# Designed miniproteins, single chains, continued (5): the designs that were tried, part 73

Each design is a single chain, and the fold is of that chain. pLDDT is the mean over its residues in the fold that is shown.

## One batch from the design tools (miniprotein)

Design m18532
Fold by ESMFold2-Fast:
Structure m18532 (fold): chain A 66 residues (1-66)
Amino acid sequence: AREALERALEAGKAANAGAATGAGEALRQYDSGDWEGARRNLLEGARVSTDPEAREALLEAARAVL
């Protein structure tokens, strides 16, 4: 799960600042034990992302966080 979040952050940084910020917030929430909040932020980021690679990385991270 955490590794998938780190990959989403890397993909987000390559795509745009918004995707990077969303993935970074999700990683912070995951580390603090807020897995539901992390998943919600990843799903919302994927929903509004127009970059297919960033979107898929965010969705994969959301699937890994339960």
Scores: mean pLDDT 73

Design m18533
Fold by ESMFold2-Fast:
Structure m18533 (fold): chain A 87 residues (1-87)
Amino acid sequence: SMEEDREKLRELVLEMEKLAVELAEQGKSIEEMIEAMRKYYEEKKPELSEKVQEKAELWLETMEEMARENPEALLELIKWNVEYAEK
């Protein structure tokens, strides 16, 4: 259902963002964080609906663009999202 797809996408994005924050705390580059998020998505892709895959791909492409244009702003956005989700 649409509600199930939205929840699955939200969970997937949060797990990718948590992974990125962990790597940032370890001193990894923004490029390494993006690579790790994409790798996580590829591992999960076979269990995702087509609609969730489409939205996850769009989100990752947006993250990749932000990493090229303004990596500091992207890192702050990801940290903010994780902080608000994990309270």
Scores: mean pLDDT 86

Design m18534
Fold by ESMFold2-Fast:
Structure m18534 (fold): chain A 63 residues (1-63)
Amino acid sequence: GPGEEAAERARRRALEEAQGVAEKSGGGPASVEAKAHEDYAEVTSRAGEGVARERVPVEEAPE
């Protein structure tokens, strides 16, 4: 459904960002986990030694 599609889009974007951060910091590989909610997606991304969490609105998530 639309919520799952938005969550996948948010996860993909977060993974791309995490990979960029990992490359800049000379760290290890990037990984990302997304959890879909009714109104937003909660994305946890790991890049090198860093961990970031983001909340992306399901309806407003950019592609």
Scores: mean pLDDT 65

Design m18535
Fold by ESMFold2-Fast:
Structure m18535 (fold): chain A 84 residues (1-84)
Amino acid sequence: DKKKKEADGLYNASDLLTRSADELRRLAERYREEGRRALEEGDVELADRLFALADGYQSASDSALDEANELKKKADELKKEILS
C-alpha cells in the first residue's frame, strides 16, 4: 500500500529528527558547560561565543522536535486512513 509506505517513511523521518534533536540538545548542554569554564578562566569573549553556540543548538533542537512532531502527526493521520 502506497499510503502505508508514505506513513512508514514519515515515522522514520520523525525518528531521525528526534535523534538529531537529542544530539543538538546534548551539544547545547556541553557548550553551556564549556562557557561556564571559560568564564572561570576569565575568557569572557570565548564564554560569550560558547553560550551563543549553546543557544543556537538549543533552538535547532527545538525546531527539529517541532518538525518531528508534525511528521509523526501526518503519519498517524495516514495510518488512520488506511485502517478506516
Scores: mean pLDDT 88

Design m18536
Fold by ESMFold2-Fast:
Structure m18536 (fold): chain A 97 residues (1-97)
Amino acid sequence: ADLAALVRRGAERLERIAKEIEASTDPEKIKQLGLEAAQDVENLAKVLEPYDPEGAKRLRELATEIREAAENGDPQKVAETARKASELLRELADRLA
């Protein structure tokens, strides 16, 4: 229950970050938001690894993709990949409940 709730809150935060990126025209703000999203996904992957190693691996791959998109200045890819991570986190939370 507690772990599933933590993971769902992570998914909700990533969705908010994606929306904030889509609303922003500031390249530096978009980069910072993308790097924060990548760090959040990586941290959640570490927490989930003992419970779902395959899910954790997929989250790490998405975290890397978000970080690369943020560093390359691709706001659309940052937002899209953050949403994919959010969707995966919701699926993982449902399996934990």
Scores: mean pLDDT 87

Design m18537
Fold by ESMFold2-Fast:
Structure m18537 (fold): chain A 67 residues (1-67)
Amino acid sequence: SNEEEKRREVLKRLAKLVEENREKVLEEAKKLGLIDEEEEKAFEQLAELALNGDIEGLLALLRQMAA
């Protein structure tokens, strides 16, 4: 449906904006010892799913991370 396509486009645009700033935030967080490499990889996976508009995959990974 047109609404689902619009939601996917919005998600992709938001994901791109987040991704452009993600590397800077993650680099600073690693320097401060707030996150490790496994956590960084998890954020990279979330960003990839969001950029692809894979809403179901994104939600599944978020649920796995919360467990």
Scores: mean pLDDT 69

Design m18538
Fold by ESMFold2-Fast:
Structure m18538 (fold): chain A 79 residues (1-79)
Amino acid sequence: SKEENERLIEELKELTKAEGETLPETMQRIAKKLSEFPSLTPEEIARIIRLYNKLVRGEATDEDLKEMQEFIKKLKELK
């Protein structure tokens, strides 16, 4: 749902403290912040950014939502 997409977007922004004026700027800042996490691979970071883009566009599938929820849980545990 739109509400679920918006919730996951907000949680990711809060965990990374990354906000930009444009979508590309926000995505770049999120990617940079995620690269600072010791347990995240470049491949995982790329997947998170791809999922974020889908969420913002309202194109996320139920599988995409579950994958993003798992990444958010992992990020919370790494803090």
Scores: mean pLDDT 80

Design m18539
Fold by ESMFold2-Fast:
Structure m18539 (fold): chain A 70 residues (1-70)
Amino acid sequence: EELDSLARELRELAEKATAMGNQPLADRLQREADVLELVAKLKNVSDETKQAAIERARRVIEEARRQLEA
């Protein structure tokens, strides 16, 4: 559920990046969302791996927001 919410946010930021002409950022955000969706579908992933994916996604979202709002 948390992984799915973060993936959705990454996809929304990717759409915004595309609309602003920043395709490299959009491509990066889509790849990060794909990774989260994959982790969410795998039932045998450790809690440590899920936590690491969440931390990485939050960092990428914050970085993307700074780039899109500046």
Scores: mean pLDDT 82

Design m18540
Fold by ESMFold2-Fast:
Structure m18540 (fold): chain A 64 residues (1-64)
Amino acid sequence: SPLQQLLAQLQQSQRDIQSQIQQLQQLVDQGKASIRDQVILTFLQAMLSNIQDLIDRLRQKLAS
């Protein structure tokens, strides 16, 4: 179904964003992050939260 395909695409995007967050978080933890890195990390965290919410909503619809 179109919703199952969308779910798969969102799950891939989730994994890609999580990988980028992990790399930036390591820079933060090492005290090497710039102000720019912190801003990008904040935007990626917000994007990840939105994708996770959408995945949860789609999974609920597919379970019914």
Scores: mean pLDDT 87

Design m18541
Fold by ESMFold2-Fast:
Structure m18541 (fold): chain A 97 residues (1-97)
Amino acid sequence: SKIMKLEISEEKLKEIKEEFEKRVKKLLEEGKLSEEMAELVLKAVEAIINEDIEELIKILKELQELAKKTGQSELDEALLLLYEVGVKLVLEENKEK
């Protein structure tokens, strides 16, 4: 896999992580994610922020396997959130601040 390196401050990465941790908790509270799906999504957010592509790929496979039991709607919510994490990181990198 390609090595990804982001020019984002550690303080900003912590802010982004906290934002998406709160979003995962809200989706869990709303019943849109199961506990098991939420835990995997939180690990995937951490992997994205840490630029750990190998761990991210592993977690994405685990999300797909879990979705065979929990259903497609939970997988769609999880993947949308992970996409939004990636978009947020790209936007922050482009701010040059």
Scores: mean pLDDT 79

Design m18542
Fold by ESMFold2-Fast:
Structure m18542 (fold): chain A 90 residues (1-90)
Amino acid sequence: TTEEKIDKIIELLEKAAKELEESAPIIAEALKRAVEYLKLAKKKKLPESEIKETVLSFIDLLKELAEKYKVSKEDRDLVEELIKEIQKIL
């Protein structure tokens, strides 16, 4: 279901935010904001198509932030793995 997909993405984002909190705080904050959006989207029962579009835009933002803030290779690899796992759910 759409709700199960949202819950899985929230879990992935929360885990990544915790792992990145000290080394990449700007990315961690962006992930936390995405979690709040998804919780609201679930509560409001937004269309799956709208949620998917927003999540895809968020993936592009994560790539941009990782490049802009010159995150470590370890943190970049973590962000890339997160993106891959989210794309499997969408």
Scores: mean pLDDT 87

Design m18543
Fold by ESMFold2-Fast:
Structure m18543 (fold): chain A 68 residues (1-68)
Amino acid sequence: EGDKAFLEALAELLTENKGVLTREEVEALLAKYDVSEKLKNALLKVIEENNGVITAEELRKAVIEAFS
């Protein structure tokens, strides 16, 4: 439900920020959408593993992880 809307918004924000987002930016967006626990946890884990940032490539990894 909220996952697709969140991912679209996140992809748009990544484009606006030259392909990089911080944890704070991702968490602010998460607060606006009813995102599944799996996707939320996968995203936060990827951000932690990548020095507090996420790129388009890492977003794809998080989505695969959440829905595997």
Scores: mean pLDDT 80

Design m18544
Fold by ESMFold2-Fast:
Structure m18544 (fold): chain A 65 residues (1-65)
Amino acid sequence: HMEEVFKEADEFFEGMREAIRILDEHKDDPQAAREAVEKLIEENKDRPAFVAGLRAALAFYEHSL
């Protein structure tokens, strides 16, 4: 159980880090940044914790605009 929890936490934070990297890469184009993260969400539907991390970072970014 604990190993699975740590794996899910790692996937979540990996998703957040990946989204932050993409958002920083597209900092001059918020629309392109959002589209890139949304595309990654669609490509990773089988990784729910990773997708949760992507969504969390994207939501924080949009609230910061």
Scores: mean pLDDT 80

Design m18545
Fold by ESMFold2-Fast:
Structure m18545 (fold): chain A 91 residues (1-91)
Amino acid sequence: LAAALAAAEAALEEVIREGARELWEVEGPVAPPSSPFRSVEGALAYARDTAEGVRPGDYAPVTEEGRRVEERLRREGGAALAAIRALRAQL
């Protein structure tokens, strides 16, 4: 179980990291200076909140590609969190 939990936690971090990279790449060039997508750190924080099911406030992707990344983050992040929760319940 410990190895499965570690793998599930690593999968969540990978989903967050990849989503942040894609949001920074597609949203960054078109985002206003105050947008989280203008920095790698801001994109990472947004991706983490989105994957964990938190509503990150008034910011939202403006491109179709950015919106697809957001939906994928919610889906894949939600699935990873459900797996982590199920594994932790078996402790």
Scores: mean pLDDT 80

Design m18546
Fold by ESMFold2-Fast:
Structure m18546 (fold): chain A 87 residues (1-87)
Amino acid sequence: GPGVEEGIDLLLDVPVAALRAELEARLTDPAARAVGIATLNSRTAAMRAELRQLIATQPQGVAEILSRIAAGLAAIREATRAAAEAA
């Protein structure tokens, strides 16, 4: 319902901000840092769009949405790590 949709940005904003802070604290190389942050931003935007589309097209329980958020955040963390290492 609308309450779940309204909560998605709040549910993502806190953990995404934490991932960004971790990248900014850990990465000293400007190129790796820039690539990591760009990857984080891109993947987070895609995840927000996917979750909104999913809720709009198919009813979901809160537990299912939280499970998908947890899995997506883990994938984003790995993607940002891999992208930064490749830079």
Scores: mean pLDDT 78

Design m18547
Fold by ESMFold2-Fast:
Structure m18547 (fold): chain A 110 residues (1-110)
Amino acid sequence: SKHQEEAKKALEKAKKVVEEMRKLALEKYPDNSLLKHNLDSIEETIEYLGEKVENPPKTERELLLFQVHIISAGGEVYTVYQMAPELPEKLVEEFTENLKKVSKEMNKIV
């Protein structure tokens, strides 16, 4: 569906933002295990969301669980930004915007 294609594109953009955040944050804080853990958690959530974009939620409950994972990823990206505040705020904004687009497009499929 067109909505799945748009969600997939937005999720790929979000993934690239996290890859850039990881590069910048771990270059400056290579020994910060909590920062690394939060970045790993965000990437794991993106992989989960990707699976659900390919195999969309079929019920409102499943869609709600999908939305909870989107909210969780947004919170973790903000936590990364709080631990590494020299990161460009634009990366957090771009990540959040792309996750909102994933949520919006997937809501149209159920």
Scores: mean pLDDT 87

Design m18548
Fold by ESMFold2-Fast:
Formats: C-alpha cells, structure tokens, sequence
Structure m18548 (fold): chain A 66 residues (1-66)
C-alpha cells in the first residue's frame, strides 16, 4: 500500500481514489493535481485544500496567490 509520507504529501492518495471512482468532479481534482505537479507547485498544499473541502474555484484562487 502507499507509504504514510506519500499520503501526507498528497502525491498518491488523491490520484488513486479518483481513478477508482472516475467522474467529472474527481477528474477535475486529478487535473488540478497534475497541474500542480507539472508547474512544480506544492502538491501537499493541494492535499490540505482538498481535505478542508475547498471547491475547485477556491483552489484556483489559492493557486493565484502562490
């Protein structure tokens, strides 16, 4: 299974869950994760925002602050 450090960083857990239950909302989350990763942004920050239940719009606004 995934290591605790990878789960805390949000590098494995968010990508694995959406792949099993793929739908529009989960695909949008996966796209955000890939965008963070490609731009060298902090994926663990995205994980915390998802954990807090932030909307797609709120996550995009937080990205603009980074």
Amino acid sequence: GPELSDVLKGQRAPSRVPLEEANLEELEREALILMFKNDGLDVKKLYEMIKEGKSHEEILEEIQKL
Scores: mean pLDDT 58

Design m18549
Fold by ESMFold2-Fast:
Structure m18549 (fold): chain A 55 residues (1-55)
Amino acid sequence: SLEERRKKALPKRKEFQEFYNKLDELVKAGQEDKVVEAIRYFAEGDLEKAKEILK
């Protein structure tokens, strides 16, 4: 149902926002190598690996 799909999407939305916030922090810190690596994993669909790199 639509409601079930919304509930399933909420954790993903928060996770994406946290990921983008960390990318922004790293860009401001000049850590472009980490940003590139994280984006590569994100593009491959491996969000968990991408988040690990940003830590």
Scores: mean pLDDT 72

Design m18550
Fold by ESMFold2-Fast:
Structure m18550 (fold): chain A 86 residues (1-86)
Amino acid sequence: MKEIVEKAEKILKIARESSTLDEFVEKLQELFGIPQEKVDSLSREERARIVAELVSTSTRILNYHRKGQPIPKELIERFNELIEKL
């Protein structure tokens, strides 16, 4: 639980500080240890989709955490699925 919240906060910080999709993906690679070969296997459209869904899912995770509510398992599973796809 603590780990997922910390990752969600870092993703939203990256989103705020990144000017381009390429910069956002590069910072995600650093955060999660994603190899360049894996990123290069994905289309730009797929990278954009994954990034958009990560931002949305991270925002929802933080909203539950800020309200002291348990984070739904479905959000945690979707977050992990998105990281695995990237």
Scores: mean pLDDT 82

Design m18551
Fold by ESMFold2-Fast:
Structure m18551 (fold): chain A 63 residues (1-63)
Amino acid sequence: MSERVLRAQEFLHSQGLYYGPIDGVLDARARAAIRFFQRESGLADDGVPDDATLAAMDGGRAR
């Protein structure tokens, strides 16, 4: 499994954007949720949890 994908899945699940398994596997469902978040955040929607995507997620978790 990928820690980057796992962290993205955990964040998206906490935001109600992902309801699939939190297993660190970048399947079609995880990619769709990441693309949705990327579009809403004004980022390139490649479905990959790159540094920009994870930084946006990290900023959203600062409470």
Scores: mean pLDDT 77

Design m18552
Fold by ESMFold2-Fast:
Structure m18552 (fold): chain A 72 residues (1-72)
Amino acid sequence: SDADFEAARRALAELARRLGEHEAAVAMILSAPDLDTLKALIPYVRALPEALRARLLAAQSAAEALDVVRGA
């Protein structure tokens, strides 16, 4: 749902910021219009642990992506 996607995008941006990611990368995450675009950004979010990036790329829905971020 749009609500799940917005929650996932915001949760990921906040996690990236907490892990020391550059503010420009955080802004790119918040600007992603859909899950496919958000997933395309994941390899470039270098502050995220490799295992977390792999789980986010494997997510098949915004709800799954949100669950992955909240479990981090």
Scores: mean pLDDT 85

Design m18553
Fold by ESMFold2-Fast:
Structure m18553 (fold): chain A 57 residues (1-57)
Amino acid sequence: MLYRALAPIVITAEPKIEIKPGEILDEETLKKIAEALGLSVEQTVALLEAMGSIERI
């Protein structure tokens, strides 16, 4: 499943993750974000969709 970033996503954990608007988030990118946040992939997707930060493509 693929998602597109609608807003900048910056996670200041190590390693730092920076996603720019228009970038495609694949499963591996979502896993990295989820691990940095201490959430599941499903929780991370739900959070980012609720914030208006990503859309499904």
Scores: mean pLDDT 79

Design m18554
Fold by ESMFold2-Fast:
Parts: C-alpha cells; structure tokens; sequence
Structure m18554 (fold): chain A 68 residues (1-68)
C-alpha cells in the first residue's frame, strides 16, 4: 500500500471514529469544521508527505476536541 493510501485509510478511520462518537452539539460543530479544513488541505496537497501531515494534525485536533 502506498504512503498516500495508508494516510487516506487512516483519515477514513478517524472520520468513522468521529461519526460514532457521542459528541455534544458544540463538539460536533468543531469536528465538522475540522473535517472541512482537513479535506481542503488534502485537496491542495502536492505530495504524500503533505497528506500524512494533514492526517496527523487532524488526529491531534480531533483528540483535543474529544478531551474538551
């Protein structure tokens, strides 16, 4: 599996985790905004390394939302 395919598979897993989570309306709004930003950054990415970085930042920020 390519680095890009692995990063996108991880991103899909994180999206499922967020979808299945019992979130407050405020947390859900933050997750949707974060998802929108991540999708735009992935669409603008010019290398597999940029995609991997976006996915890592998405995971970190998602964990911060869940901790709030």
Amino acid sequence: MSPTERALARFQGLMRRARDADLSPSQRKQVLQLLHEANERIAQARSPEEIERVVREFERRLDEIFAS
Scores: mean pLDDT 83

Design m18555
Fold by ESMFold2-Fast:
Structure m18555 (fold): chain A 94 residues (1-94)
Amino acid sequence: DYALLSPAELMEALVGGKTFTLESEEDVEEIARKLTEYAKEQGLEEVLLAGYNPLTGKALFRVVPAEEEAIAEALREMAKLGLPLLVTAGVNFT
């Protein structure tokens, strides 16, 4: 079962997962690479990318293929929430 994360579960995933701070658009490609490496290390074909802006309280999540370009495109969309953005790959959907 794929579980829809509540805001509290999203924050727990941000603490327990591989979390990055996106401070500028120039960080997207580096963070996408690192998240792709993490997803492959975990044996994931798809990842839940969660983006959260602590200043605005806005959150966005997307399920994307564990591929660098797909993750980079999702991160660019999440950056539209405003910066800084806390980004993680959610991996525990049991």
Scores: mean pLDDT 67

Design m18556
Fold by ESMFold2-Fast:
Structure m18556 (fold): chain A 94 residues (1-94)
Amino acid sequence: GPVAMPDAPVASEEEIRKRLEELLEEGKRTGNPVLYQLAFREAVDAKLWDIAEEAAKGLAELGYGEQARRMVERLKEKYNIPDEVYERLLEAIE
């Protein structure tokens, strides 16, 4: 049944997406791979696969393609992500 919550959710999907897009923009501006790694992890947690693709691609473009590949492979092994998502993420880092 429905649960009555005294407090509204801290962030909507739209708010999470906006925050992650800001992290990606800052990562692109600064060339900081840590921001792309953070955006990737949070996108995975939120199941925002399009943002995860952009984060992985950004890592690869900065020269961290091997790290991005390991992160994507870990998702398949530990989180059992859909094959379609796994293949899309791998293509993004090529």
Scores: mean pLDDT 78

Design m18557
Fold by ESMFold2-Fast:
Structure m18557 (fold): chain A 100 residues (1-100)
Amino acid sequence: ASELRKLFQSLPPEERQRLYDEMLRKEAPVLIEKAEKYIDENPELARLYLSQALYAYEKGYVTDEERKKIEEISKKLNFPLTDEERARLDAARAEYLAKR
Protein backbone atom coordinates (compact mmCIF):
# COMPACT_ATOMS: atom_id res chain seq x y z
CA ALA A 1 0.00 0.00 0.00
CA SER A 2 2.72 2.54 0.98
CA GLU A 3 5.36 0.94 -1.27
CA LEU A 4 4.51 3.00 -4.38
CA ARG A 5 4.59 6.23 -2.34
CA LYS A 6 8.00 5.42 -0.86
CA LEU A 7 9.34 4.38 -4.27
CA PHE A 8 8.22 7.66 -5.88
CA GLN A 9 9.60 9.71 -2.96
CA SER A 10 13.06 8.11 -3.29
CA LEU A 11 13.38 8.76 -7.06
CA PRO A 12 14.79 11.92 -8.72
CA PRO A 13 11.99 14.34 -9.74
CA GLU A 14 12.47 13.92 -13.51
CA GLU A 15 12.50 10.11 -13.24
CA ARG A 16 9.35 10.27 -11.09
CA GLN A 17 7.56 12.27 -13.80
CA ARG A 18 8.59 9.76 -16.48
CA LEU A 19 7.38 6.83 -14.37
CA TYR A 20 4.06 8.57 -13.67
CA ASP A 21 3.36 8.88 -17.39
CA GLU A 22 4.34 5.28 -18.18
CA MET A 23 2.62 3.72 -15.16
CA LEU A 24 -0.63 5.61 -15.80
CA ARG A 25 -0.80 4.19 -19.32
CA LYS A 26 -0.29 0.63 -18.06
CA GLU A 27 -1.74 0.66 -14.55
CA ALA A 28 -4.84 2.90 -14.71
CA PRO A 29 -7.24 -0.06 -14.13
CA VAL A 30 -5.05 -1.31 -11.24
CA LEU A 31 -5.08 2.15 -9.61
CA ILE A 32 -8.89 2.25 -9.84
CA GLU A 33 -9.17 -1.26 -8.35
CA LYS A 34 -6.85 -0.34 -5.45
CA ALA A 35 -8.77 2.88 -4.77
CA GLU A 36 -12.03 0.89 -4.65
CA LYS A 37 -10.48 -1.79 -2.38
CA TYR A 38 -9.19 0.73 0.17
CA ILE A 39 -12.33 2.93 0.44
CA ASP A 40 -13.36 1.29 3.74
CA GLU A 41 -9.98 -0.06 4.91
CA ASN A 42 -7.85 3.06 4.39
CA PRO A 43 -9.71 6.06 2.91
CA GLU A 44 -6.55 8.22 2.84
CA LEU A 45 -4.71 5.66 0.70
CA ALA A 46 -7.82 5.25 -1.47
CA ARG A 47 -7.76 9.01 -2.13
CA LEU A 48 -4.09 8.80 -3.17
CA TYR A 49 -4.80 6.03 -5.71
CA LEU A 50 -7.88 7.94 -6.88
CA SER A 51 -5.75 11.04 -7.52
CA GLN A 52 -3.44 9.01 -9.77
CA ALA A 53 -6.44 7.44 -11.55
CA LEU A 54 -7.86 10.95 -12.15
CA TYR A 55 -4.59 11.92 -13.83
CA ALA A 56 -4.91 8.86 -16.11
CA TYR A 57 -8.53 9.90 -16.80
CA GLU A 58 -7.34 13.36 -17.90
CA LYS A 59 -4.84 11.75 -20.29
CA GLY A 60 -7.58 9.54 -21.77
CA TYR A 61 -6.15 6.23 -20.52
CA VAL A 62 -9.41 5.03 -18.94
CA THR A 63 -12.60 3.57 -20.42
CA ASP A 64 -16.10 5.02 -19.92
CA GLU A 65 -16.83 2.27 -17.37
CA GLU A 66 -13.65 3.11 -15.45
CA ARG A 67 -14.55 6.84 -15.51
CA LYS A 68 -17.89 5.96 -13.87
CA LYS A 69 -16.06 3.93 -11.22
CA ILE A 70 -13.73 6.88 -10.54
CA GLU A 71 -16.78 9.14 -10.04
CA GLU A 72 -18.45 6.59 -7.72
CA ILE A 73 -15.28 6.19 -5.62
CA SER A 74 -14.94 10.00 -5.45
CA LYS A 75 -18.48 10.28 -4.06
CA LYS A 76 -17.77 7.64 -1.39
CA LEU A 77 -14.55 9.43 -0.34
CA ASN A 78 -16.15 12.93 -0.41
CA PHE A 79 -13.58 13.87 -3.05
CA PRO A 80 -14.78 16.93 -5.02
CA LEU A 81 -15.48 15.86 -8.62
CA THR A 82 -17.81 18.56 -9.92
CA ASP A 83 -17.74 19.90 -13.49
CA GLU A 84 -15.75 22.86 -12.10
CA GLU A 85 -13.16 20.53 -10.53
CA ARG A 86 -12.87 18.53 -13.77
CA ALA A 87 -12.30 21.75 -15.73
CA ARG A 88 -9.61 22.74 -13.23
CA LEU A 89 -7.89 19.33 -13.54
CA ASP A 90 -8.09 19.48 -17.35
CA ALA A 91 -6.54 22.97 -17.29
CA ALA A 92 -3.77 21.75 -14.97
CA ARG A 93 -3.01 18.84 -17.30
CA ALA A 94 -2.90 21.15 -20.34
CA GLU A 95 -0.50 23.45 -18.45
CA TYR A 96 1.69 20.47 -17.48
CA LEU A 97 1.93 19.31 -21.11
CA ALA A 98 2.67 22.88 -22.32
CA LYS A 99 5.70 23.06 -19.98
CA ARG A 100 7.35 20.07 -21.66
Scores: mean pLDDT 67

Design m18558
Fold by ESMFold2-Fast:
Structure m18558 (fold): chain A 66 residues (1-66)
Amino acid sequence: MSQEVTTLEVEVPYEEAERHLKEAEESGQKLILESDYGKGNLIHIEVREVDGRKKVIYTVAILSPP
């Protein structure tokens, strides 16, 4: 049932990503963007903290055929 999904990670400036995070917090919803990279593929924004630093990663979901 599970299929391999390739995700592309792109680092985004924190200030730019902070705007998106604030919108998600205001809505009370998780930030999920839908894109036309395929049939209903969606984009995720993930924030990770490494050694006290905030790192924002823009994740694009790419479906690969078997």
Scores: mean pLDDT 55

Design m18559
Fold by ESMFold2-Fast:
Structure m18559 (fold): chain A 88 residues (1-88)
Amino acid sequence: EEKIYETEKKALDLIRQAVEYAERGEVDKAIELLKKSIELAKKNDAYPALGVAKRVLEYIEKYKETGNPEYLEEARKIVDEYLKLRGE
């Protein structure tokens, strides 16, 4: 379905942008973008992007709570692995 495919791309772009914001120290902006990605994916049944967004959000929230850069590294790995699976 073309609509789900376009929504999945858009949701994944929001996730990528969120990790970039978090890496720059703009953690609240990252969380905002991840929540937008989750809502978009949920409303359009883009389940792969939904799963990625939820997992990335969990790690970014842990990074905000602890300041531990390992959580941020895990968030980046999740995004990079998923983009690789998509051939992107």
Scores: mean pLDDT 83

Design m18560
Fold by ESMFold2-Fast:
Structure m18560 (fold): chain A 88 residues (1-88)
Amino acid sequence: MDKEIEKEAEELVKKFLETNELEEQKELLGKLFNLAYKIIQGKEFKTNEEAFEYAFEKLLEKAKAAGKEFTEEEIIEKFKEILKKDLE
């Protein structure tokens, strides 16, 4: 399970960081949220925010492993910007 999730995380994060098309970024972001939910399954968290923060931390580790020179803050800021745009 963990190995399969790691493979999906690397592929999705790589595609998300490489794409410049907003529609494709939104589609990939949706897939990343589904994957984040899978990562938190079977684990105990006090809040939903903590659960998703944990999942995204794991996804950021995979982004670094994919050979991208991005800081954690840069990737999180990109996620937040797209989410904010989708909510408005």
Scores: mean pLDDT 64

Design m18561
Fold by ESMFold2-Fast:
Structure m18561 (fold): chain A 89 residues (1-89)
Amino acid sequence: MTKKLLKQETMPMHAGDTAVLTAKMQNENAQILGEAKSLATGVTVPADVKIIGNEAVITSRTMAQYAAILSAASGKPELVELRLYEVEE
């Protein structure tokens, strides 16, 4: 089972922000996997993926919560890396 990276983006998050990444699917029947990583903590969590037409939308509520806590404590945005993969069999 091989993961093909569709899109990766690093974004600064402030308290109250939501980590969102949208990527256009190359195969409408492919399985999509989402991951979110905090660059400050190194923690990677699975992220929920919602498919809308031919677009995969990742929203990491857990990572948004971590970013909010860290941003509130430091007064600086937390860097979050979001990744969307298309699964090849």
Scores: mean pLDDT 69

Design m18562
Fold by ESMFold2-Fast:
Structure m18562 (fold): chain A 69 residues (1-69)
Amino acid sequence: SFIDEVAKENGLKLTPEAREALEKALELIGDKEKFKKMMEMLKSLVGDKPAGRVEVVSVARLDGIELPP
């Protein structure tokens, strides 16, 4: 899936909840390029993850408008 592919490209592991949230975000954006850009920004906010083991961005934090550093 596009969502799964973009998440893997950015080193994110998604729970079903996070996947649903990202699907909603993609629909709201309506543009795959803009969505990929958003995911790049999220990766930057998360910071360097050498193992790529970043679990999931909290849905509550996304709703709260911020991601963990």
Scores: mean pLDDT 61

Design m18563
Fold by ESMFold2-Fast:
Structure m18563 (fold): chain A 80 residues (1-80)
Amino acid sequence: MEYEELVEKEYSEELKELQKEMDEIVKKAKENASDSEEQKKLFLELASEKIRKILELQSEAVKTGKDEEAFEKIIELLKE
């Protein structure tokens, strides 16, 4: 898919740092909760406002099919 092709390309240090932060939060959630719903709840509590906004944009993209628009908004958040 087009989104997967874009993800394979190196674009910015900000995107790499964000992915690393998300991976660490996911790891902490999994280590501190055994149930998937508790893990999701803990992830949202640990996630920064910036990460939460990105997750909301991804959720909207899934509902609307506007992946390109969501990706552009995510890039704008990373520039802040």
Scores: mean pLDDT 64

Design m18564
Fold by ESMFold2-Fast:
Structure m18564 (fold): chain A 92 residues (1-92)
Amino acid sequence: EIEREILKLFERIAGLFHQAIMEEELQGRFETAEEIRKMVDEIVTLVRNKDWKGALEQIKKAVEYLKENEAVTKSMLEELEKLIKRLEELLK
């Protein structure tokens, strides 16, 4: 069931973004947290519309934002990259 596997990958990716949002809020970086939240909302909208490729592109853009703003740990980034790679394989 490819669609179920895709949805589980999006759920795990969303969880990691929510961890990043919480960490930024705890550090008082509310502007960065709000920007990540907006990106997650866009990804969720694309997923709900079954635009899997559009959602993947927005995820990649959000990950670059996390890297640029130091809003992700090395461990979280490695997990995100593994999930993204698996999602790319399923969407071929």
Scores: mean pLDDT 87

Design m18565
Fold by ESMFold2-Fast:
Structure m18565 (fold): chain A 62 residues (1-62)
Amino acid sequence: MHHFNVDPSDPRVREGDELLRRGMELIDKATNSQEVARGVGEALRGIGLLEEARLEQERAAK
């Protein structure tokens, strides 16, 4: 229901969005598999922070 979206003012959401954006940019500019792996790593770290923020906000709302 309404607890689907995270608060965009949360520092972890901002950091996660920045890491995800950077990771996606690295993938888009990648010319080899090592560059893709680096971009994927950044994006996954960003997703992890976003999920952590979402989970904590969901637990707080209960």
Scores: mean pLDDT 76

Design m18566
Fold by ESMFold2-Fast:
Structure m18566 (fold): chain A 93 residues (1-93)
Amino acid sequence: EKFKEYLKKALEAVDEALKAIDSGNRELARMYVDAAILYVERALKYAPDSQKEKLKEAISYLEKARQAIDAGNFDEAKKYLEKAKSILEELLS
């Protein structure tokens, strides 16, 4: 239950980060990426061993998205957010 709850919150945060980028709101995008990282890290504590590598991969993409936002590279940030989103959706299937 907690594992899936944190994954859903992480996915919502990624979706909000993508909307913030589309709206040109860098600070809001950054806030939601940080929230997504926190939720994936919390999910990792409740994760089955078989899912841990996919969660670490999602964290890696979210960290790359954060770096891209900080660099003002919003197209690259969006690419990494979409990769993280794909992993989170797969884990919720």
Scores: mean pLDDT 89

Design m18567
Fold by ESMFold2-Fast:
Structure m18567 (fold): chain A 77 residues (1-77)
Amino acid sequence: RRELLDEIVRLMSEVSRLMTELGEDDKVLFDLSDRINAAVTSGSESALREVIKELRDKKEELKKKLEQKKQEELEKL
């Protein structure tokens, strides 16, 4: 459980950093935070693993958006 919580904290930090870089609305982070709290309250490692998967998927999505934003900036040159 502790390792799963540590992974969630790390992924939240990475997602937050990517969202800040993109200038994205933090609404998604609030939604994820609510889901994390629900998983922690449930006491289920399965629920924590599902949240980790969603955070990983979101991180991947944000990385792709950041790459597209960098391409957009290059096209101005």
Scores: mean pLDDT 74

